Designed miniproteins, single chains, continued (4). Designs and how they scored, part 70

Each design is a single chain, and the fold is of that chain. pLDDT is the mean over its residues in the fold that is shown.

## One batch from the design tools (miniprotein)

Design m14413
Fold by ESMFold2-Fast:
Structure m14413 (fold): chain A 81 residues (1-81)
Amino acid sequence: PLVKPKKKTKVTVSGTAPSRRAQQELVTMAQEMLGAKDVKVEPSGRVSATGWATDKEAIETFIELARRLMTELEVKEEEEP
């Protein structure tokens, strides 16, 4: 096709997961849905995950799941330049 492919979107999610189970679920989903390489879990329950995705539906689904698992959720989306 002659159409330029869509740019990747960098998705960074940070917040607090109240249980180890919620933390583990969030890590697994970030890795499977966004291919996240930068996943950080702190003993305080703070979780940060960064991934890259071209599929907007996958990004939206991940954000909805993150809202269910995390308190104080912050989401940052940056389109690749």
Scores: mean pLDDT 74

Design m14414
Fold by ESMFold2-Fast:
Structure m14414 (fold): chain A 69 residues (1-69)
Amino acid sequence: MSVEEAIARFEEFVASTDDKQAMLEKAEELMREMGLPESVILAALHELSKLDDKQAMLEAFKGALRTGT
């Protein structure tokens, strides 16, 4: 899975839900499908878990994927 494909899937999911836990689970799923190391996935999920705004979570996810490659 490409970075842009993962971002697009997460953006679509975030638009469909207000459930923070579901968004965290989707972010983990997409990062695992990309083959990212467990340490990178856990660090990104920890940062996302600090955010309460779904748009901020989306921007943080984009940043994590673009800098983690």
Scores: mean pLDDT 80

Design m14415
Fold by ESMFold2-Fast:
Structure m14415 (fold): chain A 79 residues (1-79)
Amino acid sequence: SRSPVEQGITAAQNAEISGQYELAAENLETLANTMLSSGSSRKKDLAEVLRQLSKVLEKLGKHELAEKYLELAKQAEEE
């Protein structure tokens, strides 16, 4: 079965292809916050979600917020 993380990333990628960047950002932010609050042991998955969120935020012109999420993604991978 496809994981909720894989489904969330796929949905965000489809939204990006359709130019729905705000929807992609909202869905990825919700997913990232859920993973962070649950204490998920899937550090690589969390990092991937955070990197995807950063990319979408860059496309929305939210450069400072994008950089913060990219930093958080790098920190998640280093644990």
Scores: mean pLDDT 77

Design m14416
Fold by ESMFold2-Fast:
Structure m14416 (fold): chain A 62 residues (1-62)
Amino acid sequence: SDEEIKKIEEDAEKLRNDSLAFIDRYAAQHPELSEEQVQQMRQNVLNSVDSMKEQRLAELKA
């Protein structure tokens, strides 16, 4: 249903934003991390959230 899809998208958006904010705080506490390492951490979060969202959407279709 459209409402269930919207809920999944909203939950994924919140998780993405919360996780990226956590990485930003973590990077601020760890100045030894390179810019490349921090960007890789952000990309890993984005990939993980996208995979979770796709899985949940697929479960509604099954």
Scores: mean pLDDT 85

Design m14417
Fold by ESMFold2-Fast:
Structure m14417 (fold): chain A 62 residues (1-62)
Amino acid sequence: SRRERELQERLRERREKLKQQTVKDVSEQVKKATSLDEMAQISQQQAQQFQEQLDREERRLR
C-alpha cells in the first residue's frame, strides 16, 4: 500500500540521519576510550538507542 511505502521511506530517511549522527557521537566517545572492550560497549549502547528511536518513530507513524 502507499502508506506502507511512505512509512518505509520515512524510516529509511530517519535511519540514515540517525546513523550519520550516531557515527559522529560514537567517534567522539571512542576517542576517550582506552580499551577495545570499552569501545564495543559504547557501540552496543549506541546501537540499542538507535533501535529504540527507530521503534518509537515506527509507532508514531503507525
Scores: mean pLDDT 73

Design m14418
Fold by ESMFold2-Fast:
Order: sequence, then structure tokens, then C-alpha cells
Structure m14418 (fold): chain A 83 residues (1-83)
Amino acid sequence: SAGAQAQLDAAAETVRAAAEAAGAVDPSRKEEILANVERALADPASATADLAAAGRLMVEAMPDSEETRVAGRAMVGLATAAA
């Protein structure tokens, strides 16, 4: 449905925003974080692994962040939809 697609699009934007924020905090990891997010969004078969890799790097860059917790919930939604 249009509502379900809008929720997935919002989740993808939330994860991309968190990836950009993490990359700003740790520029050495920016390319790796963004590559894992974009691969996850493009390929459902690898989504769970790629989102888990991106999430770990985001938590390392921004530990104890509300932003990483919100992104974590969005990533679970995206991985579930991809499976």
C-alpha cells in the first residue's frame, strides 16, 4: 500500500541521515557506512548483513546516541521488509 511504502521510504531516509551523521563524526568510515546502507537498500538478499555492518559502525561513531537507537529501529523495519 502507499502507506506501507511511505513508512519504508521514511525508514530509509532515517538510516541515511544517521549514516551521514556517523560519517561526519568518523570520516575514515564514511564511505564504508554509506556503501553498506546503499547496498542493503538495493539488494534484499544482503540487506540484513549490510544493515548490521552499517549499524555497528554507526554505534562506534556515535555511542549512546538517541539517533543510533532511532536508526536501529528503522533498520529492523527495512531488514524485515527485505526478507
Scores: mean pLDDT 75

Design m14419
Fold by ESMFold2-Fast:
Structure m14419 (fold): chain A 91 residues (1-91)
Amino acid sequence: MEELVARIASLSPMARRVLAYLVYHEILHPGRPVSLAEIARVLGVSRATVSRALRELEAAGFVRRTPRGYILADESRLADLIRALDRVGLI
């Protein structure tokens, strides 16, 4: 848990916001990938901004890319991600 909290805290503010949104999306729509365009629209930011955040999250092992969009790399860790996001004040 402390390792996961530290990893999330080391992310840029935008990467943390994108991660929180992907966790929210997984809760409402399990297993469904989210497009870069949808994330940009929902968060009210440019596609370039979201693209940089997604690259950061992918490099950190939080998300993976699919042909249809982005999804949490390990949905079995959803509960741990929720607890870690709560500890860093994002939920």
Scores: mean pLDDT 82

Design m14420
Fold by ESMFold2-Fast:
Structure m14420 (fold): chain A 99 residues (1-99)
Amino acid sequence: DKLAKIEKLLAEMKKKAEELLDAPEEERLQALLAWYDRFLAEIGEVSPEQRRVAERIAARGFATEEEEAFLATLPEIDQLRIAVLAQRLALERRLAALR
């Protein structure tokens, strides 16, 4: 059951975030990245266009008004995929900056 897997991943993320409150930032970011990767695997692959939008948002730290308008034209599942991928890419950039 796909829904049960998503709920389990969400519960695991919340538990791990609580356990990592006293952990170094690098360890917390690695745990969050692993969770986002599992979540993206469950919700399916992104198109090359969706990936480019996510990469631009991650690099900038926010969606432009034009990007928000474009996202509003997409099905909610595609909006979720782009948002999750953008967050994952932003965390990856932050982790790289710590190294």
Scores: mean pLDDT 75

Design m14421
Fold by ESMFold2-Fast:
Structure m14421 (fold): chain A 106 residues (1-106)
Amino acid sequence: GPKEEALEALEEAERALEELIALPGAHPILKTAARNAIEDIREAKRLLEEGKYQEALLKLELAQGVLLIVYGVLKVINELTPEERALIDKAIDAIDRAIAYIKELM
């Protein structure tokens, strides 16, 4: 159901961000944003399991917002590799899908 699909999407987002952090030479600002997003995703997963859907949604919206700002800045200054772009795109897509599933629970 939507809760299980949200949790699966969040696990996909977390894996993409972990892969991003592990990339040799990944931008330090992007790594910091990814680590912070992983913490917010982990907290959102706990909140979701507790049935605290509004709080989980807020955590994911904050994580997505920060990732989008950092991604936007690094795109403008052309400081991203194709591998970094692919992983952050995957993470943002997975968070967006999780948000959609959580909204179906409300």
Scores: mean pLDDT 88

Design m14422
Fold by ESMFold2-Fast:
Structure m14422 (fold): chain A 74 residues (1-74)
Amino acid sequence: SKMDRLEAAIALGLLELQETGSADSVRGTLEREAQGLSDEQIREALERALAALPDASDEVRAAIRAIVDEIIKK
């Protein structure tokens, strides 16, 4: 489903942020995969991805939440 694609994209974005510290490619990918989803669906995909990667650092988790919040506020 489209939500499963966003969840996977957020999970990959968490891993990329952990490795590179750069949000540039992550933001663009999440914005594309979030198109056509409701704010509630986007938030649900975020929480599922964060639950799937519990070892992600607090800094990386905060960064991904900030990117998703920006997408929702548009």
Scores: mean pLDDT 83

Design m14423
Fold by ESMFold2-Fast:
Structure m14423 (fold): chain A 68 residues (1-68)
Amino acid sequence: ELRDAILQPAKAQGLTFEPAAVDLLIQLVGSNLGRLQALSDELILYAQYNQKTTITVADVELVYKGLV
């Protein structure tokens, strides 16, 4: 499932997503698995670089703008 494909890698790194952030990510790129994987990986790296434990809607919007 798309939600589990996003949440499980983040959980393995000690990170969580806000439910609305997962919904936004799927809305933006859920139709393209390669792009979903790339954006999800970038969000995890972004959170790690900024020492954040939760990925928010604002984080998804910011990273998405940087990738397009």
Scores: mean pLDDT 80

Design m14424
Fold by ESMFold2-Fast:
Structure m14424 (fold): chain A 87 residues (1-87)
Amino acid sequence: RILDAMLSARNLADRAVRLNPSANPGLVTAKAMYAAAEAAANGDSPEEINEKAWEAVKEAIKESSSVNPLETVSRYLERTGEIVDKS
């Protein structure tokens, strides 16, 4: 289910942030959960959901110093909520 995918992605993001202190935790978590929710809503396999969430985590870590976290995090969380509500 979409919520299960999001929780798994959140746990992945939390672990990645602990290993990467320079990462913005809000951005990493929001991007990972959004990627997992979108993939799950599209009917992707658990393996594909995990891969997409991990790619989102890696991208967010690289972008953490260059992105406005408040606006970006809010946008990803809102879009994730829309996916859950419309599924």
Scores: mean pLDDT 77

Design m14425
Fold by ESMFold2-Fast:
Structure m14425 (fold): chain A 74 residues (1-74)
Amino acid sequence: MIEELRARIAALPAGSLERALALFELGHYLHAQGKYDEAIEAYEAALADARATPGAEDAVEGIEQYLKQVKEAK
């Protein structure tokens, strides 16, 4: 559930790959519910954490692709 994802995200350190992936998962759930603006916020936060993580270039690219899709779906 989204509430469990939010609780997990709050427990993870900012700038970590684990938090980036959890935020990406949250964005996916919000997008599936048609909450595009909230999904964009979650994907942008995931992207910021992935960019702060050394060696996470593939995660950055993946998150950017989904963020573009959500922005185009508005």
Scores: mean pLDDT 80

Design m14426
Fold by ESMFold2-Fast:
Structure m14426 (fold): chain A 87 residues (1-87)
Amino acid sequence: SKEEEIKKLLEELKKLVEEGQAAPPEERKAINERLIEKLRELYKLLYGEIPEGSRIHKGLETLRELNEKDPELALTLLGAELKYFES
C-alpha cells in the first residue's frame, strides 16, 4: 500500500541520516545524495509528480547545491526535514 511504502521510505531516510552523522566527513556528500533521492521518492508518494520548476523541485535542487558546498549543513537540514514527516 501507499502508506506502507511511505513508512518504508521514512525508515530508510532515518537510517541514512544516522549513517551520515556517524560517517567521516568525506563520505557525507555521497550519503546526502542518496538522502535527496529518497526524499524525492517520498515527495512523489505524498504529492504526486514533481513538476520541473515547482517549489519541491527547486527545494531539492537547493539541497543538492548546498551538499556540494557544505555537506554537514545539508545533512543537518535533511535530518530536520525528515523530523517533520515523523511528527
Scores: mean pLDDT 82

Design m14427
Fold by ESMFold2-Fast:
Structure m14427 (fold): chain A 90 residues (1-90)
Amino acid sequence: EILYRPSPLLLELLRSVGITSDEVSSDELEQALAEYLLREKLIDPNDLSVVDLSGTLLGEIAGKDRLTGEELGKAIYEHLREHGEFLVRP
């Protein structure tokens, strides 16, 4: 199983949605991100493919205020690759 050790900034976001572990699976990460988007009402009601991250911790992680869901997924993956660790557990 692939686990991620997030950056401190991503850990802060994960803690805000109730994740207490220092390591997360891809499923846990995707669930946490979905909960954050829904809780903060960041999905554009006129275009469900677009999220507005202005002034949010997720916007700081993504490096952009407005992007598509696909672009957000890529930005989170790049952030994990550059600032986090990928752990492989047997």
Scores: mean pLDDT 76

Design m14428
Fold by ESMFold2-Fast:
Parts: C-alpha cells; sequence; structure tokens
Structure m14428 (fold): chain A 80 residues (1-80)
C-alpha cells in the first residue's frame, strides 16, 4: 500500500516499527541516524502519524528536502 493510503494509526505503527529496527527514538531529530534511503519514508510516516508537518531552518539535524519529500509521499495538504 502507498504511505498516503495508511490511516494515522497505521502510520504511527510503521513509524515505531522503523524506529525499533534502527534503534532510534521515534522523533524527527533521529532522522539523521537512519540510512539515507529510509529518511524520506520515515518523514512520510511521521507526517501521516502526526496529521501535520513543521519545517524549521533552525532545526538541524534534519534537512528540509527530507521533510518536503515526506510531505509529498504522505500527500499532506496542511500548512508547513
Amino acid sequence: AKISDLTKEEAKAKLEELAKEYNIPPNIDSITNLPQDKRVEYAAYMIKALGYATVSVNDPPYKIEWLLEGIKKSEYKGPI
């Protein structure tokens, strides 16, 4: 199934599963501890699970590109 087709609860379960697989906390600050090819997927699950997205230029350790691609992959339509 596409990530956009998941319920909020299913996205949260996938987020927590991926976080456990890579032994990281299920939060945005941990995205840099994931392999590069998993970062967009992780961001998409997080956006879907939370029901919103926030992007801040002052929030290293994540890159804006991962969040924007995650927004696109989750089909998020709210404010950024």
Scores: mean pLDDT 66

Design m14429
Fold by ESMFold2-Fast:
Structure m14429 (fold): chain A 90 residues (1-90)
Amino acid sequence: EKEELLKKYLEEIENESNKIINYIKNTPIGTEEQLRALEQQINDFKKKAQQIVEKAEKELGGELAKKVRDKAENAIKQIEDTLRERGLGK
């Protein structure tokens, strides 16, 4: 069922990104080690989101895959915006 699979991919992106955003908001990040760990977590999320988009393109077709891609891009932007608000962004 393509609608169920779409919902699952969107929820996975949302849950993973919210976990990172909540970590940034609620965790005191003041050491180089903590910053590197956070950078790794964000990079892992970006790779996972790309893999989900690729699966969606293969399994759901272009129109539904666009929704997954847009969700991934917005999630990454929200993470970057949260980092800037905390003074941790580039």
Scores: mean pLDDT 82

Design m14430
Fold by ESMFold2-Fast:
Structure m14430 (fold): chain A 96 residues (1-96)
Amino acid sequence: MSKVIQKALLDAGFSEDIALYLTGVLQKGVTYSYKYSKHPRVVKLANKLVNKGFKKDIAYLAADTVYYLGIVNGVKLSDDELLKIAIIVANHLQKK
């Protein structure tokens, strides 16, 4: 499971350091759900995921997780990079 997520992140154009960090967080199932509907960028990202066919709860979990990781790690991620990671996270969450 972890190697599949790491490869998906690398294939999406992320650095090895970011891919390893995000894979580790996803393995622990860490999410920051307090940010649902609180930040405009999280809401915008979640709506893009819903438009791609993800369930609203999964879309908001993925968007919040990715946005939180970007803030906490201090990595400057564009909206397009956040969307790519959020799609990978949402796909992982849907497989449970």
Scores: mean pLDDT 69

Design m14431
Fold by ESMFold2-Fast:
Structure m14431 (fold): chain A 104 residues (1-104)
Amino acid sequence: SKILELAEQIRAKLEAALAAETDEKRKAVLQGMIGDVDVIIDLIKEAEASSDADEAIYLLNMSSIILGGMELVAKRVLPADVAAEISALIDQLNAEIRRRIAEL
C-alpha cells in the first residue's frame, strides 16, 4: 500500500533524526512523533482491513488530523532541513489519503 509505505518512510526519517539528535528536549519531541506515526500506521492498517467504507474514511481522516499536528510540531521544533523532509512526506501521505477516500 502506498499510504502505508509513506507512513513507514516518515517513521524511518524520524528514527534517523532521533539517532542524530544530541538535544534531550528535541529527542523527547522526536520520540513523541514516532509514537504518533505508530498510531497513524495502526489507523491505516485498520482502514485497509475494514469492509465498511464509512469506517475506513473516518480512520483515514483521523490519520490526517494527527499528521497535521505532527507537521506543526516538526516546523516549530526540528532543524529546518529535517522539518522540510518530514513535511514533504506528510504532504505526500495526505494526498494519497485524499485519493484513497475519493475511491471509496
Scores: mean pLDDT 89

Design m14432
Fold by ESMFold2-Fast:
Structure m14432 (fold): chain A 96 residues (1-96)
Amino acid sequence: SSSLLKELEEKRKELGREIAEKLINAMNESLLETVEEILKNAKEGKSEKDIKIVKELSEYLGVSEEEIPEVLRERLERNDPEVESLMTRIFLERQE
């Protein structure tokens, strides 16, 4: 019957929204943890790659290196696609 099909469609949409929200939140937290690691490595002089990434982030965001985590968190919380794209690129570059 059409009633049962409607109930299944509604449950699928609810599950999809819950999964999407959990994945977005997990990705954002992972990206922020990666940024904190990058900043620590750059400050300690342990990685030339991370030093360059910190300079790129500082220039892109228009803030000092110390302000990067706060500004980045605020922009991710606003669902800023430019920042999400930038962070994805940086994460991939670190894997190479």
Scores: mean pLDDT 78

Design m14433
Fold by ESMFold2-Fast:
Structure m14433 (fold): chain A 78 residues (1-78)
Amino acid sequence: GAIKRVVVAPEPGSGPAKPFPSPTLQAVADAVGATLSYERRGDTLVLVPVSAADRPAARLAAGLAERDLEHMRAELEK
């Protein structure tokens, strides 16, 4: 199914998440200064901050992605 939500994991994770599939998502992470990974759960994209210090920036990245879901979804689902 299509990505309909973007959320942030409550704790940092360094587990084997796939590389970012989207240059737009990477640009959003870079713009907010976050080192992020991602995990997909059905129609939800979970942004996983690599460190606890990245959590606030991850929340901003999730909010930016959520506001432009139509554009972001096309890249996130490749």
Scores: mean pLDDT 65

Design m14434
Fold by ESMFold2-Fast:
Structure m14434 (fold): chain A 67 residues (1-67)
Amino acid sequence: SMEELEKQKKAVEEVSRLVDEARKALINDVPLEQLPEEVRKLVEAMKNNDYRKFVELVQEIRKKLLE
């Protein structure tokens, strides 16, 4: 349905926003304690070069948004 497509679109946009916020926080060396939990976890995965953990976190965020 159109409503399901809109929900999927919003989920993709929100994941992209969180990833962009994590990227900006990493570049600007923002203290982890000042970041929302989901952004903090993404930044930690990026700092550790943990590609697997990063992908798992993105999938978890998307799943929560689609519930």
Scores: mean pLDDT 84

Design m14435
Fold by ESMFold2-Fast:
Structure m14435 (fold): chain A 68 residues (1-68)
Amino acid sequence: SMMEQADKIARDSARQALEAVRAGRLAEAVRIMNEGIEQISKVTGLSYNEAQGRMTQAFLEVEAEERA
């Protein structure tokens, strides 16, 4: 489904952004997150705000999983 595809894009982008943050590449992390939001919006037809919400949720989930 488009929702499952959006979640996968968000989680993959969040994981890559977290790796960039840990490596001190903050500009790259921001780029990855923004590209992910745009891709979610394009694939699903969701607004930027809705796509950003999905990305934020995925980031929190990936961050929590990596701390566990």
Scores: mean pLDDT 85

Design m14436
Fold by ESMFold2-Fast:
Structure m14436 (fold): chain A 94 residues (1-94)
Amino acid sequence: SVMDELKKLREELEKLFRELLRASPAEVPALTARIREVFDRMLELIKKMPEKEKKKELESLRGFVEFLRDVFRDNPVVQAMTEEILEKLEEAEK
């Protein structure tokens, strides 16, 4: 189901977040690329959901991205990723 697939992707995002916390600077670009891939997959699933569920899931993702932005405030690679994802979320909310 869409909800089961989203749950797996959320678990993957949480795993990637933990990897980012322990990452060397050299590992960050590859991890941010994986996070972008997971977000793109989540957005494609969310677009197929009814409007009410879609809005709820988009708000949940936005909260997570804002959390990432704040935690990795001093990391320019992570900041660039969070900015790109926030723009995609704003477009998906229209």
Scores: mean pLDDT 86

Design m14437
Fold by ESMFold2-Fast:
Structure m14437 (fold): chain A 96 residues (1-96)
Amino acid sequence: DFRERLREDAERLIKTNPESAEYAEKLLAALADKRPLTEEDVEELLKEAKERVDLSEEEEKILREELRALIGNMSVAVARVLVDMVIARKKAGQAR
């Protein structure tokens, strides 16, 4: 299940990278949220990400596909944490 995989990934991040622990904890909390993710939420999250970081067309397409895969399976809160993680990684990559 995607939920079990996401939880495992979050627990792994806490153990291997303490700097990512905050995002991992947010993901675990978001897994309890029941508000379903919609196509409209995906497009709004992508728009916000593009305004905050310089996403390439390829990065935008990958993120859109990943978020769409969460529709019907995960909450808006989970999707928002994943987008925040992508934004944080992109900013770190641009600064390095």
Scores: mean pLDDT 72

Design m14438
Fold by ESMFold2-Fast:
Structure m14438 (fold): chain A 84 residues (1-84)
Amino acid sequence: TEKLKKEIEEKLEKEIEKTEKEVEEMLKNGKVDLEPESLEEVKEFLKLYKTEKKLVFYDANGQKRVISVDDYVEKLVEKALEAL
């Protein structure tokens, strides 16, 4: 369980780092291939992750939800264990 949690956290960290670098590259080069609203949403996502360690997602009803990284990782661990 603990090992699986660390693997999920490491994978999430890498995905967020990749997204951050892509946004930085777009802003640095002035080549933004995202609509202004989408770019603002990505910036808000990164800010929330960096400052509060939280993630934003839209649920099955289209409702904006906020979850802590710890809670998100725990939910993924639970789903992985149930699939075994």
Scores: mean pLDDT 72

Design m14439
Fold by ESMFold2-Fast:
Structure m14439 (fold): chain A 80 residues (1-80)
Amino acid sequence: SEELLEKAERVVEEEVAILAKEKGVDPSLISEEEREELRELARELVEVFENGTREEFEKKALEVHEKIVKAVEKAKEKQE
């Protein structure tokens, strides 16, 4: 549902903000392209949640987390 997608996108944005703060990275250094990729993954996560198995959901959730980590790492490299 649209409401679930909005919640998933918000959770992803919150995780990005938390990790960026922990690493001392300005979240604005995360590119719009990286943010769009994260929104696509949030959509896929919702789709798997509604139509997939628990195992598929866990795998997709891990993929989302890994993408957030990579986005923050790239932003940190830009600060060097």
Scores: mean pLDDT 83

Design m14440
Fold by ESMFold2-Fast:
Structure m14440 (fold): chain A 90 residues (1-90)
Amino acid sequence: MAEEAREHLKEALYHTALVLEDPKDEKAKEAAEEHLAKAAELAHSSEEARKAAMEMHREVAEYVGMIGGNKTEEEQEEAKKRLLELGKEV
């Protein structure tokens, strides 16, 4: 259970990094959303999986937030790089 949720979170991170590199990549965005949804479903029945999913989701959301809005170009590039590095663990 927890391992399956973590694998879906890793896939979501990888595809999210692809979207950040190319925001028009609809397939990568769809894949990221699908894997994130599956991770959330699996986490609902396991406290360990839920904690892991929430922690990774929070980190991803923070990086995505840095890339949008009023963040500097340097902060946006750093956030993209970190997401790509996390995605390499998949």
Scores: mean pLDDT 64

Design m14441
Fold by ESMFold2-Fast:
Structure m14441 (fold): chain A 86 residues (1-86)
Amino acid sequence: MELKERAARLTGEAVRRALLKEGFSEEEAERYAAEVAKRMEELFEKDPLRAARTLREAGRLAEEVGDRELAEELFRLAREIEEKVR
C-alpha cells in the first residue's frame, strides 16, 4: 500500500516541478501531475517492474530540473520495488 501511494506521489511531484520550471501555471502543472500519479498507481498494480523503471525516468527528470533530493528519493523507491519483486 505505502509503496504504491509513495510512487504515485513522488512521480507526480517530479512532473509538477518540471512543468513549473518550463513555465506552466500551478493549476496546469497540478492537473498533469495528478493524471501521472493516477497512471503510476495503475502501473504499480499491473507491472511493478515497469513502475520502478518509470520512477527512474522521473528521477532523471528531477535531476534535470535541479531537484537532486527528489531524484534520490525516486531512485531509492525504484530500487526498493525491484528488490521486493526479485
Scores: mean pLDDT 84

Design m14442
Fold by ESMFold2-Fast:
Structure m14442 (fold): chain A 106 residues (1-106)
Amino acid sequence: EKEKLYNIFKEFAEKALKELEKRLSPEQVDEVKRYFDYLLTQIKNAKSELEIALQIVSFLEYLRDIDPEVAEKIQKEFLEKLEKELPTFARYVKALLDRVQALRAQ
């Protein structure tokens, strides 16, 4: 199931990068691409579902800090894909996101 999570993450990282290419400079796009490659490597080497979920949360929060509109679109589509393919894991990721967002509001 780690391979399935890796492939879904890669799909949405590539989708996010395409949206950001329209909005950012080439240098900023290269920086984003390096960070996404780093997250993909962390998922590939992850030893638990928690480690994978933390990379996904980091990805979505990183997008939010760069471009809230792109982040909202990608988060919605990503969570919908996870819910369809891996519903238990999707609920876990949603719970982690809600907790991170609650802590940021404090």
Scores: mean pLDDT 85

Design m14443
Fold by ESMFold2-Fast:
Structure m14443 (fold): chain A 76 residues (1-76)
Amino acid sequence: SASLAEMLARLDRALELGLSRRDAAAVALEGTTPTPAQLRALAARAGLSVAAVRAAARRALEAGIKEGLELIKRAL
C-alpha cells in the first residue's frame, strides 16, 4: 500500500541520516495509525521487535500530547 511504502521510505531515509533504529521507526510512524501488517513490515525492515516499534510509536504520540497539554496549561 502507499501508506506502507511511505513508512518504509521514511524509515530508510532516517537510517541513512544516522538515526537509531528506534528513532527511525518513530519518525516513520509519525502522524500515522499503522495496521498490524504495516507494523510487522516496519519492524522487520528496522530489525526491531513489533513491541519495540509499538513502544516507539506510543512515545512519539505521548510526546506530542504532552507538548499540547503544556501549551494549554501555560495559556490558562
Scores: mean pLDDT 75

Design m14444
Fold by ESMFold2-Fast:
Structure m14444 (fold): chain A 81 residues (1-81)
Amino acid sequence: MSKEELEKEIAIALIEMYRGLAVNHLRRLGEPEVAARLEQETDRIIKDLEEGKISPEEAVKRVKELTDRYLAEAEARRRQR
């Protein structure tokens, strides 16, 4: 593999780890709709990374920010119930 391909594979592995942990947590909180949106947005970030539209560093950063945002939304929704 080229260095660029290896860096993309590492970024995808990190992204999938963050996604898996966050999605499982959201589903346990009873927020399957929020979990589904997180999965869809994460898939778009992976696609952008694979198409070379964003760097591996930017992709990981976006997934972390997205995860934090969706977890905050789930917490806010929980307080309304």
Scores: mean pLDDT 81

Design m14445
Fold by ESMFold2-Fast:
Structure m14445 (fold): chain A 100 residues (1-100)
Amino acid sequence: STDKLKEELKKLNKEGIKVANEALSLNITDPFISSSLVGAVTSLVSGQKSLDKFSEEELKTTAKQNSKVLKKTSEKLKDVDPELSKKFEELSKKLEELAK
C-alpha cells in the first residue's frame, strides 16, 4: 500500500532527523562529520515536504536516497560515537528495506 509506505517513510525520516539533531547537539568539531550531519538533516527535512505528492516509485527512490545519506553519516561516526553510528546504520537498513 502506498499509504503504508508513505507513513513508514515519514516515521523513519522523523527518527533520522531526531538522531541527527542529537548528534549535532554533541558539538562535534570535525568539519566532515558536522557537514554530513547538517546534510542529513537538510535531506530528510526537504524530503518530508514532498512525500504527500509522491507516487509509490518516488517514495521508494526517496527511501533509497535517504538510506545512502544515513549510511555515509554512520560510517563517519563509527570511530567518534559508535552508538550514534549504529542508530544511523539501523535507520539506513530500514529505509533500504522500504525501497525494495
Scores: mean pLDDT 82

Design m14446
Fold by ESMFold2-Fast:
Structure m14446 (fold): chain A 55 residues (1-55)
Amino acid sequence: SSQSINIMRQSQNDMNSNYDQQISQYQQTNPDMAQIISDMRDNMTSIINDRISQV
């Protein structure tokens, strides 16, 4: 349903915002950790997009 898709997209946006904030913080102190968090964000985005495409 459209409502389910909207909820998933909202969750995706909230997660991306949180990851972007963490990446920005770690880029200055630990760039290796920033890369790991970036990879996690990309992986989660793929999972959510895959789930949205199946609705």
Scores: mean pLDDT 80

